# Designs tried in a protein design run: designed miniproteins, single chains, continued (4). Part 23

Each design is a single chain, and the fold is of that chain. pLDDT is the mean over its residues in the fold that is shown.

## One batch from the design tools (miniprotein)

Design m12766
Fold by ESMFold2-Fast:
Structure m12766 (fold): chain A 97 residues (1-97)
Amino acid sequence: MDKEELEEARKIAEKEGDKVALERIKLAEKAVKNGNTEEARIEALSEYLRKLGVSEELIEKAAKYLREKINDEEAREVFKQIAAEVAAALAAARAAE
């Protein structure tokens, strides 16, 4: 997603009151500003997960696995748990609308 698409999407999300879309756009804007480096993506993902209420322990494990490119069974289980918590948080946010 480029800067122009992000600005347009942000205006639409603000107009519709879509807080989940606004948070995703905000993270994408931060990633673009930081040159879309691997570290900037990891940092943006970690911040997003914190805002969704994912535990700091799981966030730190995920960041470590992404930086070290670890893809073993333990890493997959951690990412599976994060995906489940993200899905639950997004469902709860939609229900609150």
Scores: mean pLDDT 69

Design m12767
Fold by ESMFold2-Fast:
Structure m12767 (fold): chain A 110 residues (1-110)
Amino acid sequence: KIKELLERIAELARELAELAEELAKESEDKELSEKAKELAEAARLLAERAEEARETGDKTLAEIVAEQAIKLAERALKLAKETEDKELSERIKKAAKELKEAAEELLKAL
């Protein structure tokens, strides 16, 4: 279960990074574009750490990954509300919600 949750977190973090990059490219609002780029970078780092935790079995790293995933999901949900692109907003919200749920389940499994 822990390895499956870490794999799911890595997948969702990559999806969120792609969505955040799309938001950064499409946004005419410079501040929103910059926040989206920062979110994309944080999401990619999270995916890498989740893979490392899965490969090594490091429970301490897995706990850090879960905590970071929850914070990233909350940032993504807030950012999604700032865009006028309703479809992109809903896609970001869905990915963020699933990421938060997976992270909360990971914390319970640790």
Scores: mean pLDDT 87

Design m12768
Fold by ESMFold2-Fast:
Structure m12768 (fold): chain A 72 residues (1-72)
Amino acid sequence: HMNLFEALEKAGLLPDLPKRVKGPLTGPEAYLNLQRYLKEQGFTEVEVDGVFGDAFRLALIRYVNLGGKPAK
């Protein structure tokens, strides 16, 4: 039901992401920019393909549950 940005907003992570992610978090490039950022943070299961797939969704859930901290 909720999109990616609504989930991040509810977790309180949206204000912090524009400082950490290179490039815009709006429009079609938003997924590519966020996927690249998550992969850099240790979520190696994420593909930089611009598609909101299962690996990206699960990595985002883990990122939110970690309070925006790296996966190690």
Scores: mean pLDDT 67

Design m12769
Fold by ESMFold2-Fast:
Structure m12769 (fold): chain A 83 residues (1-83)
Amino acid sequence: MEKLVNLVVQVEKGEDAERVAKKAEEIAKRNGGEVLDVRVDKEKGIVSVVLRAPSIEAARKIAEEVSKLPGVKSVTLSYKDIP
């Protein structure tokens, strides 16, 4: 069952948030995710990725792989119902 997912990534101080955003998009796409929106706040080191995942398992795998990226401090995953 497909899931609409919001992935919020906190970037380590001094790390490139744009680089993290690009890598998060690549990971999402490799795991069958459709990236709908990406927002980057460079000053706060926050990256928000809204995506459609093919399953809860795929969404969890995306979050896990993003959390292992160099320069990532934490990842928060939230699910939304698809209408």
Scores: mean pLDDT 80

Design m12770
Fold by ESMFold2-Fast:
Structure m12770 (fold): chain A 100 residues (1-100)
Amino acid sequence: EEEERRKRIRELAPERAAHYAKKLGVEDWSLDELRARLEQRLAEYEKKDVTDPFVQMKIREIRAALREADEALKEGDEVVARTHLYSALYGIELIDEKEK
């Protein structure tokens, strides 16, 4: 399952990266900028006493995406890493929409 998931990500990573980058308006952001934004937003949510199950689930998904991005970068796969970082940023947008 994980191996098949990673294979599908690699095959579709350029399209997924372009789609998420455009949707989030971060097409020109560096990997370091994406990571810094994610770490900042995640710290803000972790500082709050979060009891909403949806928000708790999204925080777990964001942490998982950060770990997957780190693993992809260790393998030299920047496109897969970007895809995971964009997915995590989209998770933050979903939390923000839920809390509005």
Scores: mean pLDDT 74

Design m12771
Fold by ESMFold2-Fast:
Structure m12771 (fold): chain A 74 residues (1-74)
Amino acid sequence: AVSAAQLREMVDRIVEGIVTTYELSEEEAEELRALAEEMTAAFLAEHPAPSREQALAFLIKLANELIEKAEELK
């Protein structure tokens, strides 16, 4: 099982990678972080002890939605 702390650490790495790649401003980065936290909190509410497979599927969905948001912020 993946802990909430481990999942949040993985989410933070994805967010940082996207912020850096898209050269987002601090304000744009805050919007991206807020979306990531909202999605992560919702996922953990439905899956308090996610499997590795559930966590991976979530991280892929999260990355795709954050990339779309970053492209909108350009």
Scores: mean pLDDT 87

Design m12772
Fold by ESMFold2-Fast:
Structure m12772 (fold): chain A 124 residues (1-124)
Amino acid sequence: VDKKLVEEALKYLEEAIRHLREARRLVREAGEKVGEERVAPLIEEVDRALRSAEKALEFLKKGDLRQALGYARKARFHLDIARELARELKEEGLDEELLSRTIEHLDEASRHLSKAADLLEKAL
């Protein structure tokens, strides 16, 4: 196992989690303004991505690279759904500024998760 690749993947997972938490906060704020029911599908997919990313981090800290990779990929899957839902809500005219900021954080989380997954594949 390449320890440097694992340490770098850890940093990318931590950054992805940070961006997902900020996206979750912004989606909740949008829900307070436009109604929680309208953002519920988006918050659910952000929460699923966040939980999977946190599990990827837990398995990586335990040295289980296969489980870490699996959960990082699962996090990316839910994040891609969340990104599409956020774009749809922005297109509907729901709080364009908050949704634009949400999309920026989801895009950053996606880049960091992809980099973490690539590094974990190379470490295997």
Scores: mean pLDDT 89

Design m12773
Fold by ESMFold2-Fast:
Structure m12773 (fold): chain A 98 residues (1-98)
Amino acid sequence: MKMVRLYVRFRLKESTPEQLAAAKEQARQIAKEIGGTVVAESDRELAVEFSAKTREEAIEKAVKLAKEMAKLPQFEGSEVLSGDKELAEELAKIQAEK
């Protein structure tokens, strides 16, 4: 049975290597707690996979991580990689409230 998979890229602000390492470690821990999987990393970006039996459940996980990431001082923004319009609209709301 095929699971639904959504992908979100989280971007961090320009910062020191130490601050970026700490922010990425916090992001990995939060993703693990929510049930997301970090599938790629760069100096300032984390790509996270959200897998669930339903699209609604996958969107809920992604939104929950985005809200937690938005609390980090180094958080710059998020982008949907999987082309889901509903998730993109929810992430835009979170960005606007910050």
Scores: mean pLDDT 80

Design m12774
Fold by ESMFold2-Fast:
Structure m12774 (fold): chain A 82 residues (1-82)
Amino acid sequence: LPTGEEIWAVLKARLGLPASASAAEVAQALAVALGLAAPGDKVSSALFYEGLLLWLGLDPETATWEQLLEAVRAELAALRAA
């Protein structure tokens, strides 16, 4: 199963952020990329989670934790193959 650190590494790589990027920077970049927030807006944990699911192609209303983990695992495999 992917760890929280692996999920975080995938987000940083896919959003073009440095490995040193903070949690707030990653959450904001994701929300802005998906049109959920404007640059500089404060991003809540709920909005970040919704953005993460949408970014992975999952429905925030129906997605399970298992679907999230499998989607992250697929992204990690793609990054390792590149």
Scores: mean pLDDT 71

Design m12775
Fold by ESMFold2-Fast:
Structure m12775 (fold): chain A 71 residues (1-71)
Amino acid sequence: SMGDVVAAGARGAAAALAGDAAAEREHGQKSVTGSGTPTGAGAAANIGAQEAGLPDEEARRGASRTGELSA
């Protein structure tokens, strides 16, 4: 439940801090060069995120952080 969602978010943040962000960008770049889904990326990204093991609840939580620049 909520505890599991928090753990998944912490893992993602830890991976980025550990330098996994580069690997994630590399995969993203390959997708762009091999694929071509400009407008369909939203739906495809959601399915891809689920396949990668990212819960929808965590994705929405991350969006709220983006709005908390002055908080």
Scores: mean pLDDT 47

Design m12776
Fold by ESMFold2-Fast:
Structure m12776 (fold): chain A 94 residues (1-94)
Amino acid sequence: EAAALAAELESLRDEIRAVADGRVNAAASDELKALMSKIVPLFSREQWQAIRDRAAAAYAAAKAAGLSYDQQLDAASTAFVDGVVDHLRALAAA
């Protein structure tokens, strides 16, 4: 059920941001790994590319605006998680 996966991903948002930070080098928890193993097959290659492009665009926009490294990663991480959650909620509504 996609709605439950979306709620679980939202609860792990801070961990996803920490894992994305190359300066922190945080390892993903077993919970996050298990959740992602359920989520990854629900997206086509093109849908994953669109989400990555969304995150990259958010990063580039924050960088162009002169925001800090942490703010750039916050923007990219937020765009990535929001993209995944939006798709899962759309699946739940269908």
Scores: mean pLDDT 82

Design m12777
Fold by ESMFold2-Fast:
Structure m12777 (fold): chain A 79 residues (1-79)
Amino acid sequence: LTPEQLKEAISLLKKAIEALKKGDVEKALSILEELEKKFSDDDGISGAASLAKKLVKKGDVEKAITLLEQTKASLEALL
């Protein structure tokens, strides 16, 4: 990943986390779908987005938030 791609992924993760914290499940799922599609070649990012979508659909919103926050922290450590 380029630094620009990392910053874009971090930005999308922040938006998804914020949407989930506000209870905006539809917006969060849309952002997670975008993350999965844009970063399909990155197993870490696309895998986290895919798993977070499954957790949200199952009602495990807190687990999804924790996963996305951990993913974001890992990417921020690369900057």
Scores: mean pLDDT 87

Design m12778
Fold by ESMFold2-Fast:
Structure m12778 (fold): chain A 68 residues (1-68)
Amino acid sequence: SALQAARDAEIASLRETLEQLRKMLEDPNADREKLKAQLKVLQSAVDGLDAPEEIRRELAELQKRLDE
């Protein structure tokens, strides 16, 4: 259905955004405060979309890396 296709596209977009943030975290000069703010926005999107556990685990992993 069109609704399911739209949801799948949003989930794919979340995966791409998480991958980009992960790459940014590998830069020792990265602005960690901006990354934390972006992860909070993503957490809200993940919760609102009821995203798969795979996405939630990746988000949690990035949050843990920022807390190091």
Scores: mean pLDDT 79

Design m12779
Fold by ESMFold2-Fast:
Structure m12779 (fold): chain A 77 residues (1-77)
Amino acid sequence: MTLEEFKERVKKTLAEGMEEILEEVEKARSLEEMKEVARKMREEGEKMLPKLLEKAGRPEDAKAIREEIEEGEEKRK
């Protein structure tokens, strides 16, 4: 996969929810910088995905994702 192909894939995912990270994608000039952007996407997506699923009419999926996040936090304590 080329850097440009990766950037286009990331842009499509972010265009709907995260304008600030989209700017970081545009500024990224290396694959390592794109990996950092992808990491931020995963961290922020973990917090926003349940809310988006509720708005899309999928509250059971939103609950499952929240429970998965809570299990991850419990393992860190």
Scores: mean pLDDT 64

Design m12780
Fold by ESMFold2-Fast:
Structure m12780 (fold): chain A 93 residues (1-93)
Amino acid sequence: SVKEKIVEKLKEIKDKLIEFLTNHYGLSKEQAEKIVDAIIKLVENLDISKLTPEELRKALREAFKKEAGVELPDDLIDFLTGLILGLYKEAGG
C-alpha cells in the first residue's frame, strides 16, 4: 500500500533524519529518534490522502509534543510536512 511504502522509506532514511535533526536543530539523538518514531507512528495510524497540508502540520506538532515532549520550530514542521507529502506522492498517492 501507499502507507506501507512511506513507512518503509522513513525507516530507510531514519538514521539520516536523526543526523539532520541533531546537527541542524541541536536535538539530542534520543529526542531525534522519538521524533522520527512519532512520524512513523502517525503515518501508520493516519490517512495522509484525507489531510490538507495544514492539518498534517497540526497533527505533526501534536504528535511531537505528546510522543517526544518537544515543540519544534515552524520551519522544521514545514520541512517534515513536505517530506511526508513528497513520499506520499512518490509512493503513488
Scores: mean pLDDT 85

Design m12781
Fold by ESMFold2-Fast:
Structure m12781 (fold): chain A 94 residues (1-94)
Amino acid sequence: SLKEKLKNLINFAERMIKEIDELLPDLSPEMKAKANEVKKKFTEILKKAQELLDRAEAGEPVDQEEVDKISKEFKEAYLEYTKIRKEYLEQKRA
């Protein structure tokens, strides 16, 4: 359902923000800047998904295209996060 999709996006965005916060102290200044930019994207996704969920729970119409757009933004932010995580792990091995 649309509501379940939004709840999943909220849950995953919150988890990604937490994981980034846990990594931030150990990152170089350059990687911290990138990680904060990605965290900002997940925070914006969380806010948008919550606003749409609140509308849906109030019985207001929610556009499927709005949900799909947020899902695409999440996928893009997640790919950026995985690159940061990979770079962090490579630096930790060196």
Scores: mean pLDDT 87

Design m12782
Fold by ESMFold2-Fast:
Structure m12782 (fold): chain A 79 residues (1-79)
Amino acid sequence: KPSEELVEKAARTLREELAREYPAAADSPAVQAEIERQAVVLAEAMENPEKYSKEEWQKLAEETWARLRAAAEAALAAA
């Protein structure tokens, strides 16, 4: 279980960045739920950096942002 502080920091960073790209979708409950899920994944990875290669970290970042953008696009399409 990653620290609550680290999860909150990750969630805040993801929320701020997503709001810059998708300001109309950032407050969607579905988008907020995805931010929380991805924040936990990133926090766990940050606590275990030795388990991830450079390529694995890049892939994790790409997958995180792909999921967040997909959630934002889905929220906008549903509106």
Scores: mean pLDDT 80

Design m12783
Fold by ESMFold2-Fast:
Structure m12783 (fold): chain A 85 residues (1-85)
Amino acid sequence: SRDDQIKLAVTQMQVLLLRVLDALLNPSLTNEQKLETAQESLDRLRQIRADLPDLPPDVRQLLDDSIAYLEDVIEYLQKQVEKEK
């Protein structure tokens, strides 16, 4: 059902954000590995948005905010990787 699609999208969004947070907090990962994880999660969130263009406004806002957050994380990590060259 549509409600099940929405619940699945919210769950996937939460899992993707937690995966990025786990990577950011992991001292064994390089900034390049953290960047790769953040980029993969951003691509997945953008795919969810493309597949579900008519999400409820509150869920759409949460998705857009999550995408913006990961874009900021990626920009930060790109700057860190460039400093390491």
Scores: mean pLDDT 88

Design m12784
Fold by ESMFold2-Fast:
Formats: sequence, structure tokens, C-alpha cells
Structure m12784 (fold): chain A 99 residues (1-99)
Amino acid sequence: MEEEEKERFIEGLSKEYNINKEDLEKLSIEELKLFEEMIAEIKAVMARENSWEAGEEKLEKLQKEHPKLKELLEKYFENYKKKLEELKELAKKREEEEK
């Protein structure tokens, strides 16, 4: 039961955040849940402050507190940054087409 729960959690996190399942399989179910909570905290800080820099500061703090999750948090943040840059370029192109 615990292994099946862990596998479903890994599948969800891998698809949601574009992280390799192999990297997530190295973590316990408790560490996977902690990782999801950390992502939620980073997103919440960025939304509240309306600032990417606030998210970076939260990321650095979490990486110092949880060195085992440092590499995964970095991969998540890089993937999220690339996604935002793509969305920003698409939005800019749309604005240029309307003007």
C-alpha cells in the first residue's frame, strides 16, 4: 500500500513539475510530501509579494534547511522560470499583434 501510494505521488509530481521519476524515487514518501509543501510555499510567497525575487529568496532558504531536496528544488525552479519566460514571450507577441 505505501509503495503504491508513493508511486502515484511520484507520477503526479513528475507530470506536474516536469521532474524525472528516477530523481523522485530516491526520496521517501515523507520527503516527497515535504517537497510538494515547499513548492506550494515558494508559489505562495511569489503570489503574495508579486515578486520573482521573493520566490528565489524562499528557494535559497529551503535549500539551506533541506540539502537532500536542494537539487530537486533547483530543477523545479528552473523549469518554472522557463515556463514563465515562454508565457511572457507569448503575451508580448499577442500585445504586438493587437497594436
Scores: mean pLDDT 77

Design m12785
Fold by ESMFold2-Fast:
Structure m12785 (fold): chain A 76 residues (1-76)
Amino acid sequence: MEELDKALEAVKKGDSDKALKYLDQAAAVAVERFPEEADRILQLINEAKTAIEKGDYDKAVQLLEEAKELVLEAEE
């Protein structure tokens, strides 16, 4: 999912505004494309948003990488 990749890139650059924007887009895409996995993906996205707001970018990266793994499994 390109939105998660863009969010992860923004987090690694310390661009919290872009990261939050891409995470909102990723949440919308997850609900539409992966309805069975959406709850879990949304939980990870929401935790990543909280980590970004606290300035814990390392935790945000870990959470988004876990979300990307779930998306990869859901994409076949």
Scores: mean pLDDT 82

Design m12786
Fold by ESMFold2-Fast:
Structure m12786 (fold): chain A 74 residues (1-74)
Amino acid sequence: AFSEALIEAVRTALKYNGQPTDEEALKNIPPSIVFSVADVMISQGVDPEEAKEYIASNTSLTDAQKAAAISRFD
């Protein structure tokens, strides 16, 4: 399971982008906000390896979108 810190960072990004914050939304972030999610995780000090694993697990994102978001942690 992902850490509480990661989950709260994702919820923060979803909320401020006008998105739902339920379990389905946490698993399937819209591609249009993926960089906002990454930026909030970085700003809140989420573990980079866990953040990358979360992004990689998201089925709503293409491989290219995952790679672009993951590169933000490098």
Scores: mean pLDDT 82

Design m12787
Fold by ESMFold2-Fast:
Structure m12787 (fold): chain A 92 residues (1-92)
Amino acid sequence: DLEKARKLAEEAIKLAKREGDSLGIRAAEQVLEAVRLLEEGGSELEVQIQIGMAKLNLGVAKSLGLISKETEKLIEKAIEYVEAALAKRKAK
């Protein structure tokens, strides 16, 4: 799950850079940081902060029409994988 989130976020960064979408780049980088925190056993709160910031940047990019549908879907799917991994930790 985390490897899939990482690959999706990395692809989103690549596309957002091509599109000139600075908010999409920030959102995808925040998803990558959440993946890193989960892999290194970081706190649930730190992961939630990164995902919250990613969702905020994605929402702003969408409202301004700055993000492509492809980049949006990659970031949303990456967030879903991170949230699923976090939920598995919380269920333990």
Scores: mean pLDDT 83

Design m12788
Fold by ESMFold2-Fast:
Structure m12788 (fold): chain A 73 residues (1-73)
Amino acid sequence: SVRDYVIDLMRAIAASGDILVAERALAKGKKDLAKKQLENAKKLIKELLKSKDPKVQEKAKENEKRLKEVEKK
């Protein structure tokens, strides 16, 4: 449904935002904030990866790749 698709896209945007905040927090030495934001993003990504929608799956995989890059720091 259109509603489910919109909700999943909003979750993907939220995950992207959490990852960006985490990256900026790490750059400023705010490790606790970064950890919290990455954990929030992980939960959102796990739910998105369960979607059968190819566009939602693509956004989930993009976020997962970005999250792993930030976790290396």
Scores: mean pLDDT 85

Design m12789
Fold by ESMFold2-Fast:
Parts: sequence; structure tokens; C-alpha cells
Structure m12789 (fold): chain A 89 residues (1-89)
Amino acid sequence: AKEELEKALEHLDRAEEHVRAGDAVGALKHLQEALGYVEKARASIPKELYDRTVAAIMAAIEHLKAGDLEGALRHVEEARKAVREALEA
């Protein structure tokens, strides 16, 4: 539903702020919350957008765990774009 996608976007925005601040632990928690909300919204978005969003969030998490903050940030931006596209559908 729209509310879950809006919550996912809010957590992705928070994750970006934490990555930029160098807070990997905070960023990880917000990415996990965003993933949970995207999963709850699965039936409300096209499969292609769902798959792209999940893949981007998971990639952001893996880059963050590897200490690649720049890579994590790029994947958070990809996920935010996909969630915004889903909200406009």
C-alpha cells in the first residue's frame, strides 16, 4: 500500500543521512526497516519495480558491511528512485 512505500522512502532518506554522517550501524538499521516496508508493499507494486528496489537495498547493505560508503550511497539512491516511481504508479 502507499503508506508502506512512504515509510520505506522515509527510512531510505534516513539511511542516506546516516551513510553521509559515517554511521554505518544507524544506516544498516534504516535499510533493514526500508526493506521490511517494501516487502509489505509487494502486492501493490509491479514485480519489476519490487525486484529492483529489493536488489538495490540488499546491495546497499552489502556495500555498507564491506565499508564501501560510496557504493552504499549509490545503491540507496537507486532504491529511493524505484520507490518514488512506485508511489507515482
Scores: mean pLDDT 87

Design m12790
Fold by ESMFold2-Fast:
Structure m12790 (fold): chain A 61 residues (1-61)
Amino acid sequence: SLEELLDKLFEKAREYAKAGQTEKANELINKIGTILQYLADGDEEKAKRIAEEALKEYESS
């Protein structure tokens, strides 16, 4: 679900911050903000797609 995707993205951002990768953590937080903006605009399908793409990208890092 989108909520599970967002939870995983927030967890990844916290991991980057704890590792001292502040710039990468901030980039991911900014990406999460974009996803939430699409949700606020009613574009849930696009929000979910961007979340899935982001998670795939950051899981490999």
Scores: mean pLDDT 82

Design m12791
Fold by ESMFold2-Fast:
Structure m12791 (fold): chain A 70 residues (1-70)
Amino acid sequence: DEAIDRAVELAEEIGFDGEELRAALEDASTSDEELRALLARLYQIGAGNIQKVQEASEAVGRARAARRAA
């Protein structure tokens, strides 16, 4: 899934665990609350580079939306 691959790539660029993010995005049982908790940690880890964090967060949102649309 190109959207998940892009979200993982961007998250890894800011030091987030890409495997943890990929597992959450690929798991249909992942709740919106669980995803919000991951995004909160993403923002905390990337606090020194707000632009990259926003880009990664947007990519995560797109990956989640693409899986729901499919």
Scores: mean pLDDT 79

Design m12792
Fold by ESMFold2-Fast:
Structure m12792 (fold): chain A 78 residues (1-78)
Amino acid sequence: LQKKADELKAKVDALYKELEALINNKAPQSVIQQQLNQLLKTAQELYIVLSQIDKKKAEELGKELEKRILALSEKIRA
C-alpha cells in the first residue's frame, strides 16, 4: 500500500505540473478541463489508498492538494 501511495503521489505531482503548463500556454479549455478531471480522479485514488495506511496523513495530504488545486483554479479564471 505505501508503495502504491508513493506512486500515486508522484503521478498527482506530474499531472499538476502538466496542468500548470497547459494553463500557462493557454491550451484549449477542453484540454485544461480534461487534465483537471484526471488530476482530481488521481488525487481521489491517492486519498483512498493513503487513508487505509494512515488516516491522519491522508487528511493532511488532502488539505495540501486542495490548496494547490484551488490556486491552479484561480489561474484558470485569470
Scores: mean pLDDT 77

Design m12793
Fold by ESMFold2-Fast:
Structure m12793 (fold): chain A 72 residues (1-72)
Amino acid sequence: MKLTEEMVKELIEAADPEGSGYVENRALLNALVRLGYADFLELALEAISEVDTDRSGYVDSEKLGEKLLELS
């Protein structure tokens, strides 16, 4: 199954409901499981690893979305 642009938007909105432009790593993983996208857990961990280079625990939502689409 391929992760689509709509699925990525849904994930980002669920992980960042206030639209801050930043996604907490754990919030993304929780959103992914809650939306039934657990099959993409490894993909999400890879995307986080490449985007959260400073290990702040937060990633830029635009960069995260682009990386999720790139890796799927």
Scores: mean pLDDT 78

Design m12794
Fold by ESMFold2-Fast:
Structure m12794 (fold): chain A 58 residues (1-58)
Amino acid sequence: GAEEAYRMGYRGGLAGGKSGGAAGGATGWQVGEHDAILGGPDREAARRGGEEGAREGA
């Protein structure tokens, strides 16, 4: 669900934010692949989590 997608995005953003920014985050969290599967609401939650995680991680 959306909450799980958000948490996945958040973890990925945290991991990628400090070392590689958006490029590092994309590689580490694979949100693009999961995004294709999750669908609209979960996709938005994962993106939101990734943004927040990247901010927190940086």
Scores: mean pLDDT 57

Design m12795
Fold by ESMFold2-Fast:
Structure m12795 (fold): chain A 57 residues (1-57)
Amino acid sequence: APPLDLSNPSQAAAAYTAEKLREIGDQLDEARARAIERYGAATPEAFREAAREILGE
């Protein structure tokens, strides 16, 4: 990744947001893959069930 000036609050916030969004995106992609594997399609209901399993809810 390109270097960021973390003394700049806007760039520090962007770096933090990018890392958190990447973590959330990885969890959502895993939930989607499990929904497709288990239910044959990434429907909203199948995705919610897979997400609950991934997040422990």
Scores: mean pLDDT 69

Design m12796
Fold by ESMFold2-Fast:
Structure m12796 (fold): chain A 80 residues (1-80)
Amino acid sequence: SKEKVREAIHLGVKLLELAPPDLRPQVQELLRTLVEFWKTGDKELVEKALELAREIYQQASPDARKVIEELIKVLEEILK
């Protein structure tokens, strides 16, 4: 649903606010991917967003990881 995509974008914005400079480019790519999915509905972009979120998770702080876990859950719900 569009509501779940909005939730994912909101979590991506929150993640960008928490991201150190080194992770900002990856989080920006994640946000661009989510916005493109909002416009196109292309499910391959959700799969790309999941891969990006998992990569960012490996480098993220504990507080950022909590946001990424919520984002991954929302993206997995969109793929169902």
Scores: mean pLDDT 86

Design m12797
Fold by ESMFold2-Fast:
Structure m12797 (fold): chain A 71 residues (1-71)
Amino acid sequence: SFGEFVREVLEKAGLTPEQAAVLLGVSPETVEKWIRGEEVPNGAQVRALLTLVGKEISPEEAEKLAEEFKK
């Protein structure tokens, strides 16, 4: 699930949801909703999440990944 993806990214980066929210420019509530699967990050947010673990992807790839998480 995408919630598991978000959790794994934070664990690998050594970040709490609150710390990740500050780095990503979102509220802690938004990160918690992602983890619970209540909200899907947009392409820019998916790209930013991957950057936290040293992964760089194109904006187009990030948009496609975000669409996969919506299903």
Scores: mean pLDDT 81

Design m12798
Fold by ESMFold2-Fast:
Structure m12798 (fold): chain A 70 residues (1-70)
Amino acid sequence: MSAIEEQTKLAEEAAKAMFEAAKKAGLSADSMREAGRIGAGIMRQEGYHEEAAEAFLRTVEELAEEWERE
């Protein structure tokens, strides 16, 4: 896999792990969205590929929206 593909996969897995931890902790979907924005910002500052940062943010938003629909 390319470095971009590997980082993107890890970012999606990290977002899912964060969602499960937040759900167990009783955090709100808004808290998840805020954490997603902060995490993506940190990824960009640390030199991760933009595709990975976007995948992280997108996955967090998708999971937060699914949580709100329940």
Scores: mean pLDDT 80

Design m12799
Fold by ESMFold2-Fast:
Structure m12799 (fold): chain A 65 residues (1-65)
Amino acid sequence: MKTVRLQAGSATVIGKATVDSSTVSIEGEIKPEDEEKVKKGKELAEWYTKTEQKKLQEEVEKKLK
């Protein structure tokens, strides 16, 4: 499992990647002035988790051969 934490103003964006899933969640309150930062953080976390999930899937496939 791979995890990333990104501080986006008043809130924290958390991305988690496993072989079977990629998830992004938010901790804390999202203030109106921080919505753009949270959105950018979510996009970065989604990109990171999807990239890491694909790598994990490829590594598992190689080890099962």
Scores: mean pLDDT 79

Design m12800
Fold by ESMFold2-Fast:
Structure m12800 (fold): chain A 92 residues (1-92)
Amino acid sequence: SAAKEASKKEIDEVIEAMNIGSDVKKADELREKLENEEPVAPIMELSALLSSNAEELLSKLSREVLEKILEQLSKDPSSLNKLQIELIKKIL
């Protein structure tokens, strides 16, 4: 469907912005979870989230992609996901 094709482009944009495209396993796991609306593992390591670049990297993603990530992260109550949720909400 057109919606599924649009989601694939958005997922590719996320992977590119997160600079994980060279890590095929992480990229594929993220694609699968986003496509299936499953809870997403933390998309950034804690050290990366504490860097000044975290907000800049997330701001490169489209609003629709950020909202989708926010929804998936909210399904996992981990402290790292809560930190990512706070950063995304600050950008939106």
Scores: mean pLDDT 58

